# Designs tried in a protein design run: designed miniproteins, single chains, continued (2). Part 73

Each design is a single chain, and the fold is of that chain. pLDDT is the mean over its residues in the fold that is shown.

## One batch from the design tools (miniprotein)

Design m6675
Fold by ESMFold2-Fast:
Structure m6675 (fold): chain A 88 residues (1-88)
Amino acid sequence: MAKVVGIGAALQGDTATVTMVVDSAARVVSATAVTSRGGVGGLVGSAVSGDKSGATAAAEGAKLGDTVTVTVTLEDGRTATGTVTVEF
């Protein structure tokens, strides 16, 4: 598995946007996001910057204080998973 080195979440309406940084030069090709109350979402965008790969995922049905678990799949088939609390 790849290492998650950064994760954050922001809320706009009922949509949680999660940004995750993975310690890998491999690009994120898919993501699944799940909220603590059962909202689901997926990959919005990804980019590679040097030795780090970033991904943004969006999940619907989120509220402040909810947790979002994001699992990303890299182009080499490895996965990384992180959990973050939705804050202001």
Scores: mean pLDDT 82

Design m6676
Fold by ESMFold2-Fast:
Structure m6676 (fold): chain A 59 residues (1-59)
Amino acid sequence: ALKEEIEKLKEDIESGKDLKSALAWARYNQFEKLAEVLEKIVKEGLTEELKEEALKLLE
């Protein structure tokens, strides 16, 4: 279910794991703001600020 997918996505973002897959998921599901944040994380590296921004978009 979508809720389970979102919980897994939150876990992946928290751990910095499978971030390219998270970006693909966000693009596929048209979470445009989340995709922008995840693209920055993939290009520039995971920071606490970008992680918090991404997690806030999944609330």
Scores: mean pLDDT 80

Design m6677
Fold by ESMFold2-Fast:
Structure m6677 (fold): chain A 91 residues (1-91)
Amino acid sequence: SEEARKLAEEAGRLAAEAGVLSGGPAEAGAAAAIAGIGAVAGARFGLPAVEAAKDAKAGAEVALEHAGTEEAKELAKEALELAKKAIELGS
């Protein structure tokens, strides 16, 4: 659905932002940002919404586990919830 695609895209954006703002290990922040950017590109480019949302979820989980700041942690939590919702709606 279009709603699932929009949620996957937003989840990817938030996961990427959480990765960039991480304040934790640079490699983990970079991995989360790359996964989030990939999810945004996938959702826009026509990857199935569920697959884009799974990429966003993976990025959000890495960002959440390694977050060194409260801001990054909250962004990662929001990304994770939106990714889960996108997977549910797209399935």
Scores: mean pLDDT 84

Design m6678
Fold by ESMFold2-Fast:
Formats: structure tokens, C-alpha cells, sequence
Structure m6678 (fold): chain A 58 residues (1-58)
């Protein structure tokens, strides 16, 4: 909404770049977690293998 647009516009360009980089890294970690959980739930991998997948992508 308007408040979110105002907050975004109040950040200097450098801060916006850093925020995007952090968001991308967090998404990558989230994707790795989802993949590990899906494989673990399907019985394709062990808990130790799931942790390794997350560690490798974090």
C-alpha cells in the first residue's frame, strides 16, 4: 500500500541494493529448506542428507 511505497522511497539507493541482496539470499535459503523438506517427506533422503542440502545452499 501507500505506506510500503513511502518506506521504500525513503531508503537511499545503497540501502535498497543491500535490502535486495539480503532478500535474494533469504529466498535461496528458503528454497533449499523447501527442497530438503519435500525430499525428506517423500522418504528420498535421510535427516542428515536434508541438513547437508540446507548447509550446502546457506
Amino acid sequence: GAAEIEAALSLPEEQLEVAREIAEKLRSIGDALDEAIAKLRAGEISREEALELVRKNS
Scores: mean pLDDT 70

Design m6679
Fold by ESMFold2-Fast:
Order: C-alpha cells, then sequence, then structure tokens
Structure m6679 (fold): chain A 66 residues (1-66)
C-alpha cells in the first residue's frame, strides 16, 4: 500500500531528524546512514525512549519493512 510505504518513509525521515538533533551528526551523514539501512549504528546513536517506543510500534505493525 502507498499509505504504508508513506508511513515507513516518514519514519525514515524522522530517523534522519533524530540523528541530527540527538546525536549531532550532519544531515548528510544521517541521510547516508538511513539510506544504507545501517540500523545498528542508527540505534546506537539515537537512544531516545520515545523514539524506541515508536520504532517498536512500527516494527510490530509493518514487520521487517523498516
Amino acid sequence: SAEREEQVQKFREDLVDALVEVAGVSRAEAEALVEARDWERILELVKDEEFVARAEALWERYGGDL
């Protein structure tokens, strides 16, 4: 569904914003990490409880599409 892909894409954009704001990396670096799907590095850098809860909710809903 286009709506499902839109929500996943929005979450990826939220990841970029969180990396810039919370981890202090550049937007270019954040975008590169998200595009490479380096989820282990992203989760190491973004240790935000609200963000983790959101990620778990989306994982539960969409499975491995994140």
Scores: mean pLDDT 69

Design m6680
Fold by ESMFold2-Fast:
Structure m6680 (fold): chain A 110 residues (1-110)
Amino acid sequence: MSAEELLEKGKELFEQGKYEEAKKLYEEALKQDPDNAEALTNLGKVYAMLGKLDEAKEYYEKALKQDPDNAEALENLGGVYAAQGNLEKALELQQKALEIKKRKLEELLE
């Protein structure tokens, strides 16, 4: 199975609430492409759903290292900070994600 096929199947399992099975497929995708920002972001989402906030944070930060404009990773990292009680950092990250989304939408409309 290709990294792309592993990501697609992993997303389907995640949507079904099968977080451990989704995790396995995302980890396999990362073995094929270790710097895949989408796989890193999706693995962070799995850890967040499993209540493993420190691991979720690590994977979102890795995704942002590969793609600093990953609005989904910024929003999800903000969610982790909010869950940990750091509301100032959560708002900062959510505002940055919104600005990136706004810029990308403006580029599509021009």
Scores: mean pLDDT 86

Design m6681
Fold by ESMFold2-Fast:
Structure m6681 (fold): chain A 66 residues (1-66)
Amino acid sequence: GFVVPDSEFRASEEEKRALARELGIDPEKVDTIVEAIKNGRGLEGARIAGTSGDTVEKFGVRMLTA
């Protein structure tokens, strides 16, 4: 799974929600998805968000590069 420590995310809370909306992810689920990614459970995060693992991986990468 996609795993990134929270300390590596450069995006602010507002930026995380904006990125989620851009990728079609429910912004209310952002915190749950971030926790899933940090624990190597990106596919579980994708299921919670009603999206694909590829979309959750893109979300994680964009949070790192913000």
Scores: mean pLDDT 70

Design m6682
Fold by ESMFold2-Fast:
Structure m6682 (fold): chain A 73 residues (1-73)
Amino acid sequence: APEEARRLLEEARRKLKEASQALENGDIDTAQKLIDEAERLVERASELAKDDPNLQAEVALVMIEVAILKKSL
């Protein structure tokens, strides 16, 4: 369902923003937990977006954001 996929991606993006802030504060443990949670949300959104090119593009973008933050750990 597009609605569910979009909701999951929005939640993932919020968690990534919180993770970025935690990294800036030196809270690596909190950042890692938030990144892991965001990754799980994106995986669920990917499953729902398999046949939707626009949602797949959004999933790919958020996955790139996850990868960038993981490099900071």
Scores: mean pLDDT 85

Design m6683
Fold by ESMFold2-Fast:
Structure m6683 (fold): chain A 87 residues (1-87)
Amino acid sequence: MEELRRKFDELLEKLKNKLLEHGYSPEQVEDIKAYLKRLADELSPEEQERMVEKLNEILKKEDFDEILAGLSRLVAEMERAVARRKA
């Protein structure tokens, strides 16, 4: 699944650029990226594919507040997916 990892890394780079443009510090951006990568590593390949698709759609939005809201929902979905594996 080298292609899926590459696509995820590309989307994280796009997210980084949008966060930096809107006043986030490099440290805050790296913390967000690290957390997203950590969550993704706990997901199945099918769950990773869905999350990559959702992240891509979130990053297509022009309104930064909509991007943040979408990212917050995505993180909650990833956290629920990880929790289901422990149940």
Scores: mean pLDDT 81

Design m6684
Fold by ESMFold2-Fast:
Structure m6684 (fold): chain A 77 residues (1-77)
Amino acid sequence: MSEEELEVETLEALADMYLGLGKSFARQGRLDEAREVYKKAAELYEQAATLASGIDPERAQRLRERAKEVKEIAEKL
């Protein structure tokens, strides 16, 4: 695993963590906190996608789609 591959994995894992936290806040009715952590998750997925684009185009595409989905969730809260 290269440093670049490790960075993509780290950013994706961190994004997944924030996504989970956002879902938890939303279920608790803490919509402002949910919105903020969803925004962070989307940004991290976008960063991971950008880094992945030169390594694994299919992974980059999945990460971009995930970022879009999470951003849409944040915008609807």
Scores: mean pLDDT 86

Design m6685
Fold by ESMFold2-Fast:
Structure m6685 (fold): chain A 59 residues (1-59)
Amino acid sequence: MELSPETKERLERLLKTLDRRGLAHTTQRELAEELGLSPATVSRHLRLLEEMGRIRYAP
């Protein structure tokens, strides 16, 4: 997969945050606030992680 180094770093931070908080106990807004991203950016990154098979995300 062709991802920029910045995008890869953001995806890894998102994964670590999800692992710590748990998907069922976390909203896109909370993730956006913790990571300093917009909710729309978090949504796109969650979709990318799901496409890569790293998470199961079904809002």
Scores: mean pLDDT 71

Design m6686
Fold by ESMFold2-Fast:
Structure m6686 (fold): chain A 62 residues (1-62)
Amino acid sequence: SGEKMAEAGRKAAEAGDGAGAATAAWDSQLNGHVEAAREVAKAAEEAGLRRGAALAWQSAQN
């Protein structure tokens, strides 16, 4: 579900894993969970993961 995917991405961002956050956002978008992808992108941005956040936002916005 989108909620579970958003949670996985948020945990990656909190752990400082920008690549994990970007992957979670991409997987969320591919599964049609656009809002989950955006939540993950925001979490990565708030965590200061500049590269991960940029990639996650790219996934969330197509």
Scores: mean pLDDT 81

Design m6687
Fold by ESMFold2-Fast:
Structure m6687 (fold): chain A 56 residues (1-56)
Amino acid sequence: SRREELLRRIRELVAEIQRLNAEMDKATPEQKAELGKRIAELTAEVRRLAAELDSL
């Protein structure tokens, strides 16, 4: 179902965000800037998918 697809995608994105946050602990200042940008983009996608889930 669409609900199952959204939940699976959200879980995948959350796992990627967690992995990137772990990389932040070992990153240089320049790498942290790029990782932070990527985390923000993935977080925005999670919010969009969660909003779609709420509309079901």
Scores: mean pLDDT 87

Design m6688
Fold by ESMFold2-Fast:
Structure m6688 (fold): chain A 55 residues (1-55)
Amino acid sequence: MLGELAREASRRGAALLATQGTIDAAGVLTLSPEARAELAAIGQELADALAAEEA
């Protein structure tokens, strides 16, 4: 279960970057505040699941 959750989180993060990410002429990745919040939420969900699995 945990491995599938990690795989799904990675897939969601990659999809978010591909659809919401913009690379400027200097090579700087720009994300909207909403996209950054969603990426952070995905990471937090995975962290919470890892903590719960160890408990």
Scores: mean pLDDT 72

Design m6689
Fold by ESMFold2-Fast:
Structure m6689 (fold): chain A 76 residues (1-76)
Amino acid sequence: TEADRDRALVLLEGAIEAARRGDGEGAAELAELAARYSPSPRAAELAREAARAAREGDMERAVELLERAREEVREA
């Protein structure tokens, strides 16, 4: 739904901001929530990979994956 898509976008933006602040757990939690609301299976997969990267401390990788997830949601 449009509401799910908009929610996923807000959550992905929050996850990117958390990762840029070095908040790996916050980024992972928001990314996992974004995956649940994403209308795109590819975006959900990317968001889950980003959550894993964030928990492993790879913030650069997490941001890259979250930005790709955002594009997938926007195209859905």
Scores: mean pLDDT 87

Design m6690
Fold by ESMFold2-Fast:
Structure m6690 (fold): chain A 63 residues (1-63)
Amino acid sequence: MISEEELEREVKVSLVRAIYGIAKATNKLEEGIKLLEERKKEYREEGDEEAVKAAEEAIEELK
């Protein structure tokens, strides 16, 4: 059985990927980076290092 924490992490990673894809497709790179930075801060406060890393990687890809 998948844990609640693992499911929450998958949701966070999926959201990061959705933000990245939409920002890139709509050429809203600066807005996408800003939203991902906000999510990265939120995930850091939650202590979810894997979600933080996913957001950081997406930010670097949009630069």
Scores: mean pLDDT 81

Design m6691
Fold by ESMFold2-Fast:
Structure m6691 (fold): chain A 54 residues (1-54)
Amino acid sequence: EKLDEVIARGKQLIAEGKTPAEVVREVKRLADELGLTREQRLQAISEVVKLYNE
């Protein structure tokens, strides 16, 4: 699924040591390129940000 692909990319960037700002920027870019809705983009950002707080 496109949403899962965006979240997976975010997780990969976190594993590579990217900052939260860099991860959020790339997640937004990829979501827009894949044609995700604003709501789906917000969900992907929420999921990757949550990983920094666990």
Scores: mean pLDDT 78

Design m6692
Fold by ESMFold2-Fast:
Structure m6692 (fold): chain A 89 residues (1-89)
Amino acid sequence: MLREQGERAAETLAEVDKEAAEYWKKAVEAALAGDLEKAVEYAEKAAEAAVERYKKENPELSEEEAERMRREAAERAKELARKITEAAA
């Protein structure tokens, strides 16, 4: 289930931003290999790339709102990466 959620997230990100999708794929691969540190690092980069893409498409977003979105997305991505790593162990 968690692995399937990670794979679906990668597919969704690929439609939004290729760079975010590539980082998320690396996060899932690291998580499945049990490498929590790399999984969390790549998940954070994926979230940051996705928010940066969204900001470019929505220039009316305030810097404060964009920063909040980045922090929230990064925390959710890291949480999912941790859960996938634990499930793989």
Scores: mean pLDDT 74

Design m6693
Fold by ESMFold2-Fast:
Structure m6693 (fold): chain A 74 residues (1-74)
Amino acid sequence: SAEEQKERAEELLEEVERRATRLYIEGVLSDAEIAEISALLKEAKKLLEQGKYEEAIRLAERAKRFVDEIEARA
């Protein structure tokens, strides 16, 4: 349902924000990586506000994969 998709997108965004914040505090993120994560999160939040939940989920999953790659090298 749309409600389930909205909850999924919100949960993913919250997870990515938490993990990215931790990496930032640890000094792992470059300026370019901070900019990319911020851009992905802003776009996903905009899509959520527009009710485009599937697109928001895809963007949040993209951000999650990016964070996964950074964590793997750290």
Scores: mean pLDDT 87

Design m6694
Fold by ESMFold2-Fast:
Structure m6694 (fold): chain A 64 residues (1-64)
Amino acid sequence: MEEAEKLKEKGEEAFKKGDYETAAKYYSKAFRLLSLEKGPGDPETQEAAKKLGEAYKKLGIFSD
């Protein structure tokens, strides 16, 4: 499933379940797809990047 919206939704669901590794995986894919389609400055792309950072932070990975 390659749609950014669907990937973002899966990431959020995993994040809510405490599965931060899976959340990071889906947010990373959503961020990459949105960056290619809408650019890195788009609010939706920025939101995906922020969620990815939050997931990595929960895993103890520094991604400020």
Scores: mean pLDDT 77

Design m6695
Fold by ESMFold2-Fast:
Formats: C-alpha cells, structure tokens, sequence
Structure m6695 (fold): chain A 72 residues (1-72)
C-alpha cells in the first residue's frame, strides 16, 4: 500500500516536472531546463534505488527534495 501511494506521488511529480521543463524550453531558457531535468533525474534514480531496497523512509526524503526543486 505505501509503495503504491509513493509511486502515485512520483508519477504526479514527474508530470509537473515535465510541464515546467517544457515551459522553460518554450521561453528559450535551455540551461535552466537542462539543470532542472538533470537534478530531477538524479532524484528519480535515488528514489528507484531506495524503493528497490525497501527503504521507504529514504524514498520519502528524496520525494520531498523533488518537491522543493519544483518550487523554484
């Protein structure tokens, strides 16, 4: 159950990140878009590793970091 809830939250954050990245590209802000995409992908990789290790606490920490990046 917790895994399914976390996966749903991750999917929602990925959608929001993609929308923000596309907006930055449409404005010609390629460097900002690339930095956002790179940092977001790094966090996704860390979340995937944490979930693979059944470390839901660590996965939640990385999800909170993803939210903070999207607030910028």
Amino acid sequence: MEREELMKEIDELVKKANEKILELYSQGKFDEASKLATEFQRLLDRIRRALGNNDFEKAKEYIEEMKKILEK
Scores: mean pLDDT 82

Design m6696
Fold by ESMFold2-Fast:
Structure m6696 (fold): chain A 61 residues (1-61)
Amino acid sequence: GKLEEQREILREIAEKLRRIGDAADEAIKKAKKEAEESGDFSFEKRLELFKKYFDEILSKE
């Protein structure tokens, strides 16, 4: 029925949002670790590393 079709669409949206969230979380963890290893704790360095890893993770999909 129409309600089941709407539920499936919402499920697909939720799954995509979860995947984006997981990619962001992984990118944050990788960026933090690399920043700690380099000794550069600046916001700019963490943002640069986050963008690098976030783009890499999303590109692999």
Scores: mean pLDDT 79

Design m6697
Fold by ESMFold2-Fast:
Structure m6697 (fold): chain A 72 residues (1-72)
Amino acid sequence: MSKEALELESEAAMYAIRGAIYEKLGDYETAAEEYERAAELLEKAAEISGDPRFRRNAEELRKKAEELKEKA
């Protein structure tokens, strides 16, 4: 795994944490945006690393964001 992919994974984790905080606060719209941002970074990490785990994790975060948008 490249240093760039690890940096993207770390950034994605930060956005996912922010998403969880906003979700707990009931701000589902903002939570969905944070999770979508995390998914975008993981998709980029997947392209750089070729590791399908990043793409799968991104898909899970996108599904979570869509569920939250339905609640908003």
Scores: mean pLDDT 84

Design m6698
Fold by ESMFold2-Fast:
Structure m6698 (fold): chain A 68 residues (1-68)
Amino acid sequence: SLHDLQAELDERLAKAKTLEELKEEMERYLERVIEELQRQGIVLSPEEIALLRAIAEQEARKLYEEKL
């Protein structure tokens, strides 16, 4: 479920120590969310996916700055 994916993300983000690790975990989470939505018959457009990736990168940068 999406709720389980969010819980897994929270655990992985807590363990991430570098900006690259945070970006990797955010991108992994996004990929799994897209897969879960596709399994439920919800298809995101390439434009929606690109926007979500941009948001994920911005959030990774914010989380990294909070750890400095």
Scores: mean pLDDT 80

Design m6699
Fold by ESMFold2-Fast:
Structure m6699 (fold): chain A 67 residues (1-67)
Amino acid sequence: DPDADAVPLYEERIKQDPNDAQAWYRLGLVLAAQGRLDEAAQYYQKAIQLDPNFQDAQQNLQLVQQQ
């Protein structure tokens, strides 16, 4: 499962740097691919809190909230 294999990678990156907006965003993408949209939204929100100009995270947050 490629999505499940990616989760430990991004979790490790967040442990090394919890301010890595990209790692939070990538975890959100993996969760969205698994249909876990509420959890994906929380991770996209975290990425936006760390980088308010993160347009990809803002766009994907809007998309998962439209479900």
Scores: mean pLDDT 79

Design m6700
Fold by ESMFold2-Fast:
Structure m6700 (fold): chain A 99 residues (1-99)
Amino acid sequence: MAMEEAYREAEALLLIATGNLLLKLGYPEEAAELFERAVEKSGTDRERGLALYNLGLALAAAGDLEKAKEAFEEAIRLGEEAGDEELVREAREKLEEVE
């Protein structure tokens, strides 16, 4: 709990923010690497689900549609377990886009 958990949460959020910037700049493969690290640094189902949702976005942009689908499916599962209805809705929408 305490300081170490807060540090991991902050690190995960910074990785997600930086990954999203890389996606906007056209570096989806580099963004995916940062989102994979964010998944590893996530301490809750909600945090991990959000990181996996962003990973799915980066993988889809890189053309890895099968891996993107797997990431969105896992984000939906974790979002449902966390009660994050917005994450579940957005991940389902993106999953339909990658088929």
Scores: mean pLDDT 86

Design m6701
Fold by ESMFold2-Fast:
Structure m6701 (fold): chain A 66 residues (1-66)
Amino acid sequence: MVIPLDEELLKELAEKLGISVETLLTLIGVSPERLHDRETLGRRAEAFLRREGLEDLVEELKRLAE
């Protein structure tokens, strides 16, 4: 399941990780120009979090993204 990730959720995720939104976009491999592509943002962010062993944050994103 893909978690749609808008700019607000992206900011909250970056804050929880203690990094900037720009750093988070670099880590997940998404260009800032693609912030409107919520499904790609969500898919890349979920893959990154699972790779880092942050499954709890994946579950929080699912709760926030309705």
Scores: mean pLDDT 74

Design m6702
Fold by ESMFold2-Fast:
Structure m6702 (fold): chain A 88 residues (1-88)
Amino acid sequence: SRLEELLRKAEEAREEARRFNEESNELGEEARRALEEAKRAREEGDEEKAEELFKKARELIMESASKSVEAILHVSTALAYENEAKRL
């Protein structure tokens, strides 16, 4: 039925949101580690290594933010399907 199709699509969107949130969290943890390593490199006077690690951390933060936005969009999609199902 259309109801079953909508609820299945909502559940699939919820699962995609969870996966994107997990990816976002993992990238955030990698960024945190890169930032700490960059701070240590700077303390040791290795400015080149520090700059490379800061750049890596910025890139990881941007990727993490992108995945978080994708998770939000999938939650929005799930809510739309759930609301359509409620109107049937």
Scores: mean pLDDT 91

Design m6703
Fold by ESMFold2-Fast:
Structure m6703 (fold): chain A 64 residues (1-64)
Amino acid sequence: KLLEEVKKEILKKAKELIKKGLSKEQAINIASKEVLEKLIEEGMDPEEAYKIVEEAKKEVEKEL
């Protein structure tokens, strides 16, 4: 459930960045970093947040 929500946020942000002219790789990296920082600020353990974001990032890379 959480992984799916994180995937949707990264995908949404990455698509907007690509539309603005960023490369797919740059867009995914920026979106993933923003989502990671948000999860940590919301109280998630940093190691758990990193693990979830990395898994979501791999799935987003396959979809884009």
Scores: mean pLDDT 83

Design m6704
Fold by ESMFold2-Fast:
Structure m6704 (fold): chain A 88 residues (1-88)
Amino acid sequence: GLEELFKRIRAANLIAEPARKAGDNETELEAFGLALGGKLAEAAYLLVKAGLVSVEEAKELIKEAADIMGLSEEEKKELIEEFEKKVK
């Protein structure tokens, strides 16, 4: 419902924050949109490709965003595995 949408918006804002702080408006918008759509691994990978965060910082952002969304430990593990597959 609306509460789940607000949690998703909060998580997407967290993911987009490195780009926002850097003034990278294009990466901010793309990362926010991907994260809002639940594509946390893809959004975090975009930040790494843009040079805004390290791989380890991106993993922490995924975990924090997943916690905001109320995702399980198994779902967080799957997101980290998807992210690691993208960076390898």
Scores: mean pLDDT 89

Design m6705
Fold by ESMFold2-Fast:
Formats: C-alpha cells, structure tokens, sequence
Structure m6705 (fold): chain A 115 residues (1-115)
C-alpha cells in the first residue's frame, strides 16, 4: 500500500541517519528520502494532506541539515500551535545538537502523526 511505501522510506531514512558519520551524509539521506516521497506522490497522481505535512517536515529538516553541512547557522524556528511544526522544531533542535537518537525518536513520532 501507499502507507507501507511511506513507512519503508522513513525506516530506510532512520537506518541511514544512524549510520551517518558526517553532516554531509545526513543531508544526503534526507535529500534521498524527500525524492522518494515525491516519487510516491507523483505515481499516485495526488498528495494527501498527511503526505504533504510529512514532506513539509522533511523539507525543513533537509534545509537545516544543509545549513549545518555548510557551516551556516540554523535559523530560529518560530513558535507554532501546529503539532507537525512542533515536531519539526524538535527534530531541527536535535539535529543542530548532533543528537541523532533524539532526531530518530521525534521522526518516528512525526511519521505516526502525519499518517
């Protein structure tokens, strides 16, 4: 199913993040996950609100990873009452702190909420 394909993408992303040894490898893993999610949406000929939220989360996280890989400061994330924006903020904070285990935990929570 489409949900099974999305779960597979997230599980593969988590495995790559855990094995990543550099900010550049983290950025690459996030970029590949975004490309795969985009392909799933294109093949379906539509995007669900839940898939769009997940893509939004990963897009923000990928941009933060790119900033870290290039030695740029990560921009301040504004406060939001949206649960997905709160999870995105936690993931970016974990990534900026180098806390990959924390990033993985919040990513799993974001996946379950987004689907």
Amino acid sequence: SEADRLREVVDELIERLRKAKSPEEIQQALTEALQRLGDIAREAGRITPEQFKLLRVLSALQQAAADIAEGRPVPEIPESDDPIDKLTRKMIEALAAGDIDGLVEVLREAFDVAL
Scores: mean pLDDT 78

Design m6706
Fold by ESMFold2-Fast:
Structure m6706 (fold): chain A 85 residues (1-85)
Amino acid sequence: SEMKKLEEEYKKVAKETAEFFGGSAEEAEKAMSEETKKEIEKLEKEALEKARELIAKGDEIGAKKVLLEAMKKAAELAKEDKEKK
């Protein structure tokens, strides 16, 4: 199912991000600059607003896709920030 595929992709993104920073997701967050944190917070807020609208319409799969896309973008921003240091 699409739901199961999305869950597996969530786990993959989380694992790859943790491995990139040589530790847990918590260590990845500690390594980020304040600028990157603000950009991620903006992405999370926008994704949550869109997901909430989709859930209200009964589109749970669409909501998870929006949240997963935001998670991927946040991971890329965190990696890019680490490369700038």
Scores: mean pLDDT 73

Design m6707
Fold by ESMFold2-Fast:
Structure m6707 (fold): chain A 87 residues (1-87)
Amino acid sequence: SLTLEDIVLGKDTVENLKKRGAEVLGATGLPESAEELIRQARAFGADAVLGVNKDGTVVAAGRLEDAQEILERAKKEGATVLVFVKL
């Protein structure tokens, strides 16, 4: 089964992860805060959150407990969307 540790940042795409068993539950633009990220993730029932750039490449990934770090990394690495997944 796919785990968060199997994701290679800057190389894996959402499409590659879907082929490996990741279930996409939803996607949003970058939220204003970690609180909003957590609220969205819980609403979707997500296990993990991915920061994804314009090319569909995963540049940030983590669990809800790491919401602040995910959001900061997503912004730093040029993610345009957050993708909420079940692994």
Scores: mean pLDDT 87

Design m6708
Fold by ESMFold2-Fast:
Structure m6708 (fold): chain A 61 residues (1-61)
Amino acid sequence: MSREEVLERLVEALREGRVEEALEILEESGLSKEEALELVVEAARRAGRPELAAEIIEKLL
């Protein structure tokens, strides 16, 4: 899927606190680890949930 589509889906999932769904979206995206980390941070900031970025990053490491 496109990077913009992934970002939009991540924002929606994080807004609802659905960490598992966010991880699934990243897995389906085929993005590199570095790209996934950048996108998660941006999406969490946009969703107003920066704490969820830390949780997802921990699971990606």
Scores: mean pLDDT 81

Design m6709
Fold by ESMFold2-Fast:
Structure m6709 (fold): chain A 60 residues (1-60)
Amino acid sequence: MEEYGVTDEVLDRLAAVADELLKRNPEVTREQVIALIERMLRENGYPDELIERVRARLAA
């Protein structure tokens, strides 16, 4: 089972954005930042299965 639409490079960029958000907002947890990214993806029409995979990789 492999995702075609999301690459490791895209996940690396999302991880960099998450890290920047954590540095700017020290009161926010990594889980909360990941949840925000999940919501942004849902609002842009990405399926839940893809969002869960992105979350799993960012949380690893």
Scores: mean pLDDT 70

Design m6710
Fold by ESMFold2-Fast:
Order: sequence, then C-alpha cells, then structure tokens
Structure m6710 (fold): chain A 95 residues (1-95)
Amino acid sequence: SAEKKKEMLREIVLMESEMTAYRLSILMLIRDAKKEGKEELAKKLEEILKRVDELILEAIELEAKAMENPTEELLEKIREILEEVEKLYEEAKKL
C-alpha cells in the first residue's frame, strides 16, 4: 500500500540520519585528537572514518533503489549497514 511505502521510506530517512550522526561524532573525535597533538590516535580514527564512509556509500546506493521500490529486503540491508556503523563508532570511542 502507499501508506506502507511511506512508513518504509520514513524508516530509511531515520536510519540515514543516525548514520550521519555517528559519522559526525567520529569527525569530532578526530578533531579533538588533532587538537591535542595525538597524531597516532587521529590516524587510527581516520581509518575507522574511511570504513564508515564506504558503508554510508553502500547505504546511499540501497536508498536510491528503495526510492524506486521500497522493500523489506532493502530496509534490512540498510539496518545491517547501520549496525556496522554503530560498531565502528563503539570501536572509535574505545581508542
């Protein structure tokens, strides 16, 4: 139904917003590491950011497909990417 498609697209937008928030948090960690002269920490955080950026690009491709025809399968794939981004953010915080 049209209503179900709207609900699915809304969930995708919320997941994209959450991935963007995690990315911004990692950028803030990099900024703070550089400000404190912690270059080794900054390099490790930048490698995590690179992995997050690759995952976000995959999510964008899936989102583009979902804009044409949102399916539960596409939503599940985007959810899995969000989970991986969250794990990378938790890894970044532990450095």
Scores: mean pLDDT 90

Design m6711
Fold by ESMFold2-Fast:
Structure m6711 (fold): chain A 94 residues (1-94)
Amino acid sequence: MDIPVPSVDEAYQMSTDSQISSYDVYQQMIDNNSPQDVIDHVYVIYQVNSLMVDFLKGNKTVDQVQTQMDDLIKKYPDSKSIIQGVKRFVQKIS
């Protein structure tokens, strides 16, 4: 009875907090004229958190989230392992 509900609530809270935090950091990195690879790293974190929030709110389907995650992997291959971890989590809670 308790297995699905706590997992969704925890994921939603963590993703929402991380989305807000990562967006603030992303803007600070741009304002500070940080190197592009640093900006790209923070951007990926922000985008992954935003996709998770949209998925958990029901604003995006599993297919839409997976497609956008695959696009992020193509553009930022160094982040593949992190993005694939999130893709697997989305599939498990779908």
Scores: mean pLDDT 76

